# Designs tried in a protein design run: designed miniproteins, single chains, continued (3). Part 4

Each design is a single chain, and the fold is of that chain. pLDDT is the mean over its residues in the fold that is shown.

## One batch from the design tools (miniprotein)

Design m8107
Fold by ESMFold2-Fast:
Structure m8107 (fold): chain A 75 residues (1-75)
Amino acid sequence: MKITEEQANRAAKVVYELLKAGASEEEIARALAEETGISLETAKRIVREALEKSKDPATAATAVAGQLLELGEKE
């Protein structure tokens, strides 16, 4: 699976909106998995790592996009 920059940006936007709405890490991970087709387990890890780096929605969403692009490059 290769994640395109457009898919990563769309997923980041979904993560940003959910973080602004106060959604749980599990809900954000589910939405990320649905948008990108990655496993829920991988999505949970990406969301957790992004939130550990920053609690700011914009910064966390950017970190998610970066993680998704790196994941795509490894396939």
Scores: mean pLDDT 78

Design m8108
Fold by ESMFold2-Fast:
Structure m8108 (fold): chain A 103 residues (1-103)
Amino acid sequence: RSLVVAHVVALRIQSIGYRLDAELREPGRNPAGLEEAARILEEGARRAQELLDKGDYDGALIAIGEAVIEAARVLLETGAISEESAQKAIEKGRQLIEDARAS
């Protein structure tokens, strides 16, 4: 239970980090990818919090995992992160979904 709350907080912190990074980007970088990833993570955190408030911990983990996967894909497609970083984030998201579905 506390672990799921920690994941929601982590998504919100990461969303803030990407927005700040987009504002500080040099000309020639694509800040739209960072802003889009921040929106995806913020919506995922909101959905996960609503599910947590209803006692749906498995649903919350699935929402977190899906948001992480989607944000990582956007960041990779826009060149904001390396392929290695994207693969690690996608694997983490898939693991959260599998753990929730195994319950």
Scores: mean pLDDT 75

Design m8109
Fold by ESMFold2-Fast:
Structure m8109 (fold): chain A 95 residues (1-95)
Amino acid sequence: AREEIEKLVEKIKELMSKGSKPEEIIELVEKLVRLHIENGIELSEEEKELVAVAQAYRLQKEGREPSEELKAMPEEEIREVLAEEFIERVKKKEE
């Protein structure tokens, strides 16, 4: 599982660096989160940053803006909140 997670992280970072389609990035990040849930592994700080970016892409595609409360937060806290929202959605879909 860990080797598969590392490969996914590398691929996600490469796609983000190349400005690839947001949909592809979102799908890979969903797979990354599912692997962590299935194996009972906690996300690293780097992995949480990737998850937060994927959540921001999802909100942008849905035409939804972040809440005014989120916009008032420091950037680091916004990233944590976005990552947690993404993880919670994935967890809810598994049960």
Scores: mean pLDDT 74

Design m8110
Fold by ESMFold2-Fast:
Structure m8110 (fold): chain A 65 residues (1-65)
Amino acid sequence: SALDEAAALLQRYAGLSPERARATAETLAGLDESGQRTAVGMLQKEGGMSPEEAERLLAALRAAG
């Protein structure tokens, strides 16, 4: 599912456990587009996520919401 894809990306790039990644994905999927973009932008700055990876996470979060 899109939520599972978002959780997997958060686990990989934010260093979260599977349980924390799932909870974070659910929280972020519930945000509006602006909130999702802001959160992913912060993960790029702090987590070293590439623009391509950030686009993939944003797409998964939009599909999960």
Scores: mean pLDDT 81

Design m8111
Fold by ESMFold2-Fast:
Structure m8111 (fold): chain A 106 residues (1-106)
Amino acid sequence: MKRELEREAAKARAKAALLAALLTGEEPIETVVEELKRVFTAKGLLTEEEIDEIREEVLAIPREELLAEFRRELERELELLAEIKGASEEELEHAREQRERLVAEL
């Protein structure tokens, strides 16, 4: 169970990173894809094929929905990481505040 939760958290992180690249336009999406492949394949969490599938999914999202999808994936990652670590309610609230601050900057 824990490994599957870690893989789902990695997928949420990958989607959020790609969505952030599309929202800011500061870094080419292909550069982010290559970094995600390097990091997550080294950790054994995602394959290059799975990351390419996530890239295709993200690119299919309408521009008007990108921010909402980014917020959803950040929240999903937080919830999954909390379950993996057995985080306290206080730790969850602190992490949620940090995520809301990050979203407000975009």
Scores: mean pLDDT 76

Design m8112
Fold by ESMFold2-Fast:
Structure m8112 (fold): chain A 87 residues (1-87)
Amino acid sequence: VKEEVLKIMEEVKKLVKESLGDSTEGKVLLDLIDYYTKAVEASTDDKAAVDSALTAINLALDLFKAKNDEKGVEKLEELKKRLEELK
C-alpha cells in the first residue's frame, strides 16, 4: 500500500509542478506535498499513509479549482479515487 501511495504522491507533485510550478502558490503547495510525502514514508500504518496523501490531494484540488484548471481537477479526482481504493 505505501509504495502505491508514494506513486500517487509523485503523480500529484508532477501535475502541480507542470501546471503551477512557476507560481508562488504552486511552490508553497509543492513544499506541502513534500511534507505529506515524508509523512507517508514515515507511516507504519496503511490508513495513516492514505490519510496523509488524501490531505495533500485535497489541498491540490482546492488550488486547482480556485485556478479553474478543469483538466488538473479531473486528473486529481482520478488520483483521489485510486487512493480511496487502497483503504
Scores: mean pLDDT 81

Design m8113
Fold by ESMFold2-Fast:
Structure m8113 (fold): chain A 94 residues (1-94)
Amino acid sequence: SASEEIEKLIAEIKELIQQLKNGEITAGEATDKINEKVTEGAEIAVKNKDLEGLEELIKLVEEAEKLFKELNDEESVASFSSTKSSLKQLKKRL
């Protein structure tokens, strides 16, 4: 189901954030994979008018943005800031 698919993507994003915190994954790989899964999750949330799922994705993007700020990775911060803005715009249309 769409609910199961978005829950799976959220769990995978949380795992990637944990791997980033632990230094188990490169910053570039984490940024690419998180943005890919967030985009997939947002599409599912919008199609199903899943406001709670979309809000969870926004929170995960904000957590990732904060972590990259600590790493002084301005490119990744800009990437997640852009993604966050897009998700907030989608939320206004739900």
Scores: mean pLDDT 87

Design m8114
Fold by ESMFold2-Fast:
Structure m8114 (fold): chain A 83 residues (1-83)
Amino acid sequence: MGKEYEKKGDYEGAAVNYESSALIHKELMSWYADNAARNAAEAKATGDVAKQQMANYFHAKAEEYGSKAKEAEERSKELRKKW
């Protein structure tokens, strides 16, 4: 979505959109990271293979959203310098 604003030359709109995207991705990263840690701890305590599989899945999702959040934040900062 931020790319659409950049194509229009609306750097203010693009920066705001990337800031909103970064915030949402950070919230998703935190949610997945918390669930990964919780499931991993419970799997270690109980030996539950399903909990370990869920922990691995949530960990991968946390890394994905964390990467997207950083990219969006960096892009927003660059656009704000130009604006």
Scores: mean pLDDT 80

Design m8115
Fold by ESMFold2-Fast:
Structure m8115 (fold): chain A 75 residues (1-75)
Amino acid sequence: DAEAEAKKAAFRAAVAEALAELGIDEEEFRAILAGEGNEDLSEEQKRKIAEALTRAAERTGILPEQARRELEAFR
């Protein structure tokens, strides 16, 4: 439990950091997580989000399949 929660928190922090590196701020990311952004995202924003997720997964050691599931849970 504690390990899983810590890894999820680390993954979310790493996603925010990677998105900031790609020029997406925390407010924009929060809107996406609230389900307001997915259909209205530009193709460029979708690519940046995918890249940020890949970077976050590599930084935290979370499995790519688990990372995708965590993001689906936020939708």
Scores: mean pLDDT 68

Design m8116
Fold by ESMFold2-Fast:
Structure m8116 (fold): chain A 59 residues (1-59)
Amino acid sequence: MTKLVRIPAEALGTESLFGGEVVEVTPDGAIVRVPADKVQDLIDYVKKVFGVEAEVLPE
């Protein structure tokens, strides 16, 4: 199972570390599809490394 996550532009490329893929590029960053079991790891990484928040999108 996968989840859609919005990541800020500063965090572009981090999705590949968690088995994610870019679905859509936006002016503020990207929407990426990530395995459900890796979503929290991605969010924690983005917050720790870039100081910004990734957002899980409803599906």
Scores: mean pLDDT 81

Design m8117
Fold by ESMFold2-Fast:
Structure m8117 (fold): chain A 94 residues (1-94)
Amino acid sequence: SIFDKAMQQIKQIYQQTLEKLKKAKTHQEALDILQQALVKLNQIEHDFFSNPNASGDQRREIINEVAGVTLILMGALVGMPIEEIIKKVEKLIS
């Protein structure tokens, strides 16, 4: 389904983001990685919401996935250390 493809793309972005975060040498690199991930997730959300056949439950699940990364980025902006950022992204994948 279109929903299953969107969810697969979201999980792929989480995996790519996690691998990049594990290689990040500075807090600024971690912020840049999270911002790039959020741009990609917002594009998936936008494309999915253009589908008139999407259910309200499916739309809410996509919103919740994007919100998860947004909250991690907000935490990072107020000084959350890289190790904690990594753990929170790992939890999104699980």
Scores: mean pLDDT 88

Design m8118
Fold by ESMFold2-Fast:
Structure m8118 (fold): chain A 98 residues (1-98)
Amino acid sequence: MEKLEEEAEKTAEYVYYVVKHKLGESEEEAEEYGKQAKDAVLNGSESLRRQAILGAEAAYYLLLAEELKEIDPKKAEEYQAKADKLLEEMRAEREALA
C-alpha cells in the first residue's frame, strides 16, 4: 500500500536526521541507519514495523524539542509531549505482545 511506502520514507528520514544531527555520525552511516529503518517498515513483522515507526518519530521529536528548547520553548514542549506519547504507545504495544 502507498501509505506503507510513505511511512517507510518518513521513518528513514527521521532516523537519518537523528543520526546525522544528534550522534554526529557520517552521512554514509546516517543513510545506512535510514535504510535499515526503511527495511524494518517495509519487510519486518507487524511488531517490528510498529516499533520502527513509533521509535523513529519519537527520537526525531525528542531531538526537535532539544533544538527548540531555548528558541521556542512552547514548540519544544509540544514536541516533547508528542515524543512521550509515542514512547508510551511503543511500551503498551510491547506489553500487549508479551
Scores: mean pLDDT 81

Design m8119
Fold by ESMFold2-Fast:
Structure m8119 (fold): chain A 81 residues (1-81)
Amino acid sequence: MEALELLDKAEEIFRKAYEKGDPLARQALIDVGAARNALLNGDYDLAIESLKDARKYAEQAGHKEAVEYLDKAIELVEKMK
């Protein structure tokens, strides 16, 4: 699923940020994990909300590529509803 591949790409960016000492990236990793679980359970509304929370961190932290991946993932999930 293309949405899950985009989540993996965003998660890699957040994992590297966390490893480099950004503790706020940990919550973004939790939010991406919650979105993945929601998608696998067919809970698209919860998935979108979790992705928006992860996107908020990405935007505030300046992870522009992660913002782009999450925006595409949100668009794809909204089309599944």
Scores: mean pLDDT 87

Design m8120
Fold by ESMFold2-Fast:
Structure m8120 (fold): chain A 74 residues (1-74)
Amino acid sequence: SLEEFLEELRRLSERIIENGGKLTPEEREELERLDEFLKEVAEKYREERTPELEKFIREVQRIIAETREALEAL
């Protein structure tokens, strides 16, 4: 689900920040899986622009931005 994706992305983000931007092989595989799912959702959004999908995309962008900002502060 979209909710489960956001939770997984937040957990991965927290682990990456805690490790100073270092990715383990497991975290790299998890990131690849999440990237593939995001591509599927982006394709769905191009076909059907719903408020739910728009909110999801905005939340993903926010998590990525916050992660980037935290890593730049290191």
Scores: mean pLDDT 79

Design m8121
Fold by ESMFold2-Fast:
Structure m8121 (fold): chain A 91 residues (1-91)
Amino acid sequence: SPIKIEILNQFHYIAAHSNLFVAEKSGDKSELEDAKELVRWFIENETNPELLRRYAEDLIRRAEEVKRKRPEFSEIVDEIIELLKEALKKA
C-alpha cells in the first residue's frame, strides 16, 4: 500500500540517522553496519526525488560528522556516503 511504503521509507531514514548518531557516541561499529543496510533499503524504495535528495543530503552530512569524530570508521562511513551519492546521481 502507498501509505505503508511512505511510513517504511520515513522509518528507514530516521533509523539510519539514529544509528549514525549512536555509532558516533558509542563507538559501536555494528551501528554503522546496520545504518548501511537501512540506507540501502531507503535508496531502493524512495521514489520521490525531492525527498530522496533532502534525506540523502542530510544523511551525508551526518555521516561526514561521524567520520570526523570517529576516523577509525572512515572506510564504512565512506561506503555509506558513496551509496547516498550514487542514489543522488539517479534522482
Scores: mean pLDDT 88

Design m8122
Fold by ESMFold2-Fast:
Structure m8122 (fold): chain A 77 residues (1-77)
Amino acid sequence: MKKQLLTVLTLAKRLSEAAGNEKAVELLEKAIAAVEAGDMKAAEEYAREAEPLVIEAAKKLSDEEIKAIRDEVIAEA
């Protein structure tokens, strides 16, 4: 479902922003725009490219920071 995918991509973007990973944020913004445009192939390509950067970003954040960002994204969904 598009809404669930957008929520996951938004969470990944917020985590990347908090960690200061500008490249991951840029790729995730492109993935979100592609999902909203119905271009699932482009969305998958951008998300795949962002994946290792998002994992690295998450490793830099505390459990408390991750929880706060997750709670904000869920509240906005």
Scores: mean pLDDT 81

Design m8123
Fold by ESMFold2-Fast:
Structure m8123 (fold): chain A 120 residues (1-120)
Amino acid sequence: MEEIKELIDKAIDYIKKKDYEKAREYAKKAGKLLKEALPNFDPFSSPTLPPELQEIVDHFIERARKILQELVEKGASVEEIEEVTRQLAEMAVLMGLPPAAVLRIIGEGIDAVLEVEKKK
């Protein structure tokens, strides 16, 4: 699981650098390893996540939240926050994370957009 977290960290770092092609590449590698570790897990049918998958989801959400918060603090535009949120959501899908994790990413992005709009 540590190797998957390292791949997630690299993918997120590439999103921060706006190198979305490399971000997607690392997300696909993380997804492949995660599927190999949990081949029988169905994210659409399971009400409870395996502890290892919950740890990966929590790690990803934490890193995503920090990047979105940094963008708000730097005065990023709504369009930039929406772009980064979209790339983070696409990463979650490419990794095969549960729909709940994708929705959490979208929620973090919406909160960041609303914070920027309040300053207008």
Scores: mean pLDDT 80

Design m8124
Fold by ESMFold2-Fast:
Structure m8124 (fold): chain A 65 residues (1-65)
Amino acid sequence: SAKDIAKKLGEKLGLSKETVERIEKAIQGDERYLPEAAVIISRETGLPVEEALQLVKEIYEELKK
């Protein structure tokens, strides 16, 4: 779910509760919105957007069983 993905990203990257909530709202449970989550992570962490997107996709696939 979007909540699980956002929480896992927050734990792995040390994101604030507010940033985790924004990522959850951006994803809304649809994989089409993963790039939107990557942009939020890139802005908050300074990680390149392409690396942030790879990380978001890895966590999405890990939780999608």
Scores: mean pLDDT 80

Design m8125
Fold by ESMFold2-Fast:
Structure m8125 (fold): chain A 66 residues (1-66)
Amino acid sequence: MAELEQIKKELEAEKARMAKAFELQGLDEDEQVRAAAMAVAARELSTAERGGEAGRKAKEIYELYK
């Protein structure tokens, strides 16, 4: 459990930094959500290269938003 908690905290920190970048770029709310979803999916895909159910779902989400 601790490992998942740490990953979540790191993702939240990255999203906070990305949110600032998004505001600077003046992206619409929908674009910000989309970009964040793609970033999360891409990161999950990298981990999911290992295979498994989580990997397959991350790949589907990534392809959907790609």
Scores: mean pLDDT 57

Design m8126
Fold by ESMFold2-Fast:
Structure m8126 (fold): chain A 87 residues (1-87)
Amino acid sequence: SKLDQVKALLREAQLELAKHVDPEVFEALARELVGLYLALSEAKTEEEQLAALDRHSARGLAIAREHDVPFAVELLRRLRAEIREIL
């Protein structure tokens, strides 16, 4: 399913973030990725899925920028684009 594809991308993103960011930043970013998955699982329309993606991506990017983690900024931008293509 589309949700299974998104889940795999989110899991890979979490594994890559764990290697490259401080634990406190990782925890904050992981909360946004988990929040995105839950929102997508509850969404009934494509519009709701895209709104959830935009909301959680914006929050994640803000966290990565605030903590000056360019790796996380690039990873989250790519992840958003890949998930949008699936949805």
Scores: mean pLDDT 89

Design m8127
Fold by ESMFold2-Fast:
Structure m8127 (fold): chain A 58 residues (1-58)
Amino acid sequence: VLRVPRELIKDEDLPPEASIGYTEENAYIVVPKERLDEVEELLKSKGIPFERAFEFEV
């Protein structure tokens, strides 16, 4: 799961396998592990800051 500023991301910029949940200030992007690196590189290329949120790693 990736956390990004809501205003900087659009669902049309993500692969169809991605699920996105919106809060007031952030968007949470859920993708399969094998697609995670692809989405992170996309966000980096657009200059969008993100954080990894792994509930099972913590």
Scores: mean pLDDT 68

Design m8128
Fold by ESMFold2-Fast:
Structure m8128 (fold): chain A 61 residues (1-61)
Amino acid sequence: EENVEFVERTADLLARMAAEGRVSPEGAIAALKTVADYFGVPEEEKERILARLEERLAAAA
């Protein structure tokens, strides 16, 4: 499922940008939600990817 993989790559980019102070953690989460919704990612996959991003943001703080 190419759309899910793209959203996962976007989460990786957002996590890196937040770690570098280029975007707020809240901004990264909001951006990922928007991208996942745009690509029609299933809710289960969206929740999994968001949870992973939130874990990475918490670990970096």
Scores: mean pLDDT 81

Design m8129
Fold by ESMFold2-Fast:
Structure m8129 (fold): chain A 74 residues (1-74)
Amino acid sequence: SPQQLAQQIIDLVNQGKYAEARALLQTVRSPEEFRQVIREIGKLLNSKKKKHPLTGIEFYEEASEVLHKITSQA
């Protein structure tokens, strides 16, 4: 599910396993599934920080730090 995939990606990034996180993200077959995974990443990050609920683009912004680490291999 997108929620499980999002959690696995966050866990891998927190372990410094950026290549594995990228490979897992690349298993997403459709743009809609990709959007759902990114949205769930944003939700999980927001939930841990006890912030207000995120909407629309805010899920992508919250997930952008994780996504950037995956793509840049920081």
Scores: mean pLDDT 67

Design m8130
Fold by ESMFold2-Fast:
Structure m8130 (fold): chain A 65 residues (1-65)
Amino acid sequence: SFEEALQEGLVRMMGSSVGAKVKIEKKDGKLVVTLEVDSEDGYKQAKEIGKSFEKAGGPEIEVKL
């Protein structure tokens, strides 16, 4: 859907902005997002992004260090 495409674009942009490697998959009509970071500071920032998206009704984001 259009909303799904927007969520994918936003997550990809936000993840890249904190230096994360972004992986986005669609499973059973749901977006599954993984952000892989290489620093503790990046991990903290990616976690905050994930919380923000979940609070807004967006996809769940998994953060990996």
Scores: mean pLDDT 74

Design m8131
Fold by ESMFold2-Fast:
Structure m8131 (fold): chain A 108 residues (1-108)
Amino acid sequence: MKEKEIEEELEELIKRVEEQLKEAYKKAGIKLEEKKIKIQAYVLAGVALALREIGRGVDRILELRREARENGIPKEELERRIEEITREANELAKLYLEIADKRAEEVK
């Protein structure tokens, strides 16, 4: 995944999360500075996209396990592919979190 694509996706989600947070705080009667709401939006967007990538990894593992049952994939090959999917999902999740945290710090 390219860093530019991650930043673009984060920017789109941040705008949606920021609007949702503003509405939620308004309904709760909580007054919070826009800067603080924006920082929260960056952090929450990063976490949401990181969790999405972990979830996609889980979905790929479940599909792979299903394919293994149907096609008789050897246990060692199945375990190797699961490890690869897990590693890729974790690296991408970490990248979303790191970029979001950097953007949140720039707002402080």
Scores: mean pLDDT 83

Design m8132
Fold by ESMFold2-Fast:
Structure m8132 (fold): chain A 74 residues (1-74)
Amino acid sequence: MSVREIINTKVRILATNSSIYLVLKRGTPEQQKQAQELGKQIEKLKSQPDNQFDVSELDQLTQQATELDLQTLA
């Protein structure tokens, strides 16, 4: 709800989208499917009003996207 909280939320969304983008570019078909599913969950969160946005859920999705991105490097 504060300007700082809104900025922090946008930064986390950008980081999550970057990880998803990299998986879609260099992942296996199975990893790409998982990245698409994470992308849909991010879109659902983005559709919520700023004052009702669940930052804890965003943090969990960010971690899952990061794990997938790391798997594409193996």
Scores: mean pLDDT 76

Design m8133
Fold by ESMFold2-Fast:
Structure m8133 (fold): chain A 56 residues (1-56)
Amino acid sequence: GVDEALAGAGELRGAGAAGLAGTMVASGKHSPRDAAEAAGVSQRAVSRAARRNKPL
């Protein structure tokens, strides 16, 4: 529901590390694995962030 979505948005904001890791992957400097380990997040979170930040 809406309340669950709102709670999820708060958690997502706290996961800024996943966004940074996604940016690192998008820049081509790091693999999703290396970025995930450096940021302390899962490889799935990095892959999702990288897909969302995919350059046009």
Scores: mean pLDDT 62

Design m8134
Fold by ESMFold2-Fast:
Structure m8134 (fold): chain A 91 residues (1-91)
Amino acid sequence: HMTEAERYLTAALIFTNMGDYETADYYFDKALEAASEEEKPELVFARAQLHALAGRYDDAIADYRELLEKYPDSPYVEAARRMLAQLEAAK
């Protein structure tokens, strides 16, 4: 059964795939508002990956930086550091 945060993340994914980035960003914000502290690193990492897949590299970089700054002990830190280095080198 989906959490409220997971339902909002699903909506963000759908609108990202449709190219409606304004509505996608609205649902990412709603997902983070509904998320527990334990869910937030996964949501920030998922948002970063979706931004990168959409070609929104500056938004993806900001998301990976947020993950490293606010959630340094999360299981996503090593992957976020690798992705951030690749995206910054590609600018």
Scores: mean pLDDT 83

Design m8135
Fold by ESMFold2-Fast:
Structure m8135 (fold): chain A 71 residues (1-71)
Amino acid sequence: KLAEEMLKLGEENPDEFFSEAVATLVEAEEAGLDKKFLEKFREKLRLAAEGNKEARKEVAELYAEAKRILE
């Protein structure tokens, strides 16, 4: 699953994980995804960057949901 692949990327290459998550957030904003969804994605991304492991899992799920919508 995409969320599981993203979480694995976060463990193996944190810089690439954050780069990919930010790129997807920007793409989602440009595509006009829901503002509350985008606010949650940004907040979880901030918490994950601060070292919150649960927020990192939530970022992976939000990333997968954004990719599903953008398909």
Scores: mean pLDDT 85

Design m8136
Fold by ESMFold2-Fast:
Structure m8136 (fold): chain A 90 residues (1-90)
Amino acid sequence: SEKRRLALAIVNAFTEVLLEHSDELPEEEKKKLATKIFLYAWILANDPTLTPEEAAERLIEYVLEMAEKYFSPDVVEELKKRLEEVRKAF
C-alpha cells in the first residue's frame, strides 16, 4: 500500500529525530508523543477517502505541529529537512 509506505517513511523520519534528541524529553513525554503520531498515522493510512499524497501531507503537518510543542526550533528545522526528503519521493 502506497499510503502505508509513505506513513512508515514519515514515522521513521520522526523516530530518528526523537531518538537523536531523546535526552531533551522525559520518557513519559516521548511515549505520549510517539503514541499520538502512531495513532494518527494509522488513522490516515486506513482512510479510503484520502489519496496517498493527501494522507502523507496531513501526517507531515501533524508531526511538525507536535514537534513544535516539544522540541527546540533547531530540532524542528532538522525534522522539516528530513520530511522534505520524504516529499521528494512523491
Scores: mean pLDDT 85

Design m8137
Fold by ESMFold2-Fast:
Parts: C-alpha cells; structure tokens; sequence
Structure m8137 (fold): chain A 90 residues (1-90)
C-alpha cells in the first residue's frame, strides 16, 4: 500500500532520530571501557536497523528519497566508527 506524504515524512523523522541514536552510541563507546563499548556497539546496530527500515519507508515519497539516503549513509558511517572503536580496545 502506498504511504501518504505525511506518513512518509513521519518515517523520515524517525530515521533521523534513530541515526542520532547510532551517533550517540558511537560517542559513548569512544569514552567507555571495552565491555561498555561492546554494549554501545550492540545498541548502535539496533538503531541502524531502525534507521534502515524508516529510511526505506520515507523513500516511498520521491521528495524524501535523497535526504533518507543521506541519513542512512551517515548512520552506517557511525556504526563503522563504533566497530573500529571496539576493535581498537581489544
């Protein structure tokens, strides 16, 4: 079923919130010991999956496709940074 523009916009907003969660978890992992950094990496993965789902729903409206893709790309960068932080602490 095709989403309304307002529903697609709500998913874009949710994608931004979830992507911010990935960023916050990356920053907390950097400041933490290895065990806590591993937990923040797990939380960042959950936020990334939520970002992916919401970004794909937002992209059903062509007006939001470019911004949704940028939000998802940035969330993936933050997760990769969190993974690298964990590996450096091992």
Amino acid sequence: MKLSPREAAAHLSAAGINASGVYVNAKLAEKSDLEKAKQYYKDAKIDLEATKKNAELAKTDPEFAELADKVLEKAREYLKKTEEIVKKKE
Scores: mean pLDDT 88

Design m8138
Fold by ESMFold2-Fast:
Structure m8138 (fold): chain A 110 residues (1-110)
Amino acid sequence: MKELKEEVLKLIEEKAEPKEIALQLAYLLLKALNADTEEARKIVEETIEKFGPKSIIEAAQVASAAVAEALEKLKLEPKISEEDLELIREVEKKLKEAGAKEKEELLAKK
């Protein structure tokens, strides 16, 4: 869990491609929900590729949607610990901060 969190935070800090941020965030969410299987990873990868997020905000939205689709298709019941929930909240805060900054930079480029 900590290693995936650090990877997601690193990609956000380095302004990595939104698709890569979405993919690593989806893997983090799958692990936190005790639903990280090879089949679930394949579904999230295909969903992220299909939608092709172009911003940090879209990356977060697509990652969440991809995880929800994997859970539904595989009939997986999500289970999350308090510790993993706190970790996800920290990542969500960093995503919101990065998304707000990206929006300001895009508006300034007009």
Scores: mean pLDDT 79

Design m8139
Fold by ESMFold2-Fast:
Structure m8139 (fold): chain A 104 residues (1-104)
Amino acid sequence: SIEEKIRQAGRLVDEIIERVEEYIKAHPDDVDLNLFAGSTVSMLTMLLWEARKLVEKGEDDEAEEVLRQMAKLLRKTAEELEPRDPEFAKFLREVAERIEELLS
C-alpha cells in the first residue's frame, strides 16, 4: 500500500537525520556543510509531509511522484557530497535506491 511505502520512506529519512546529527558533531565548525546538511533534512521532511497529505486526499499517484522527487534529491545531494565525504554520499545513494525499490 502507499501508506506502507510512506512509512518505510519515513524510516529511511530518520536514518538520514541520525547520520546528519553525527556529521554535524564531527564537523561543528564547518558552517557551510552543516547548513547544506540541515537544508537537505528540511527538504526531505517537507516532501514526506506533502506525500502524507496527498495520500489523505486519495492522490496516491501524486504521493508516489513526491517520493520519486525525494529519491532524485538524495541522488543529487550524494553527487554534491562525493568529493567531500564519499562514504556519506554512498549512504545517500543507497537510501535513494531503497526509495526507488519501494516504488517498483
Scores: mean pLDDT 83

Design m8140
Fold by ESMFold2-Fast:
Structure m8140 (fold): chain A 105 residues (1-105)
Amino acid sequence: ERGREAAETALAGAEAALEAAEASGSEEARKAAEEGLEAAREALEAGGEASALALASAGAGATAAATGLAIAKTLKAKEAGGAAAKVGGEAAARGGRAAAAGRPA
């Protein structure tokens, strides 16, 4: 669980960075986020077994470091992507409400 928890934390961070990168429309940011996500998944697989005591620690540590780098590279895109995602989400919500034809809040 310890190695898996570290890998899961790295995975969650990489997934958040990927969503922000997708919202920003930057292929470079998306690529970096995908690489971090894949590295985190590899450590999760390596650290997911009960009998992988030493392997889980080594695998999770290596992947956490790699994912950390990928997240750091995409963190700038996350700020821009977050703003774009918020605007896009609000536009989609407004479109849905407009399609409902005059239902007030």
Scores: mean pLDDT 52

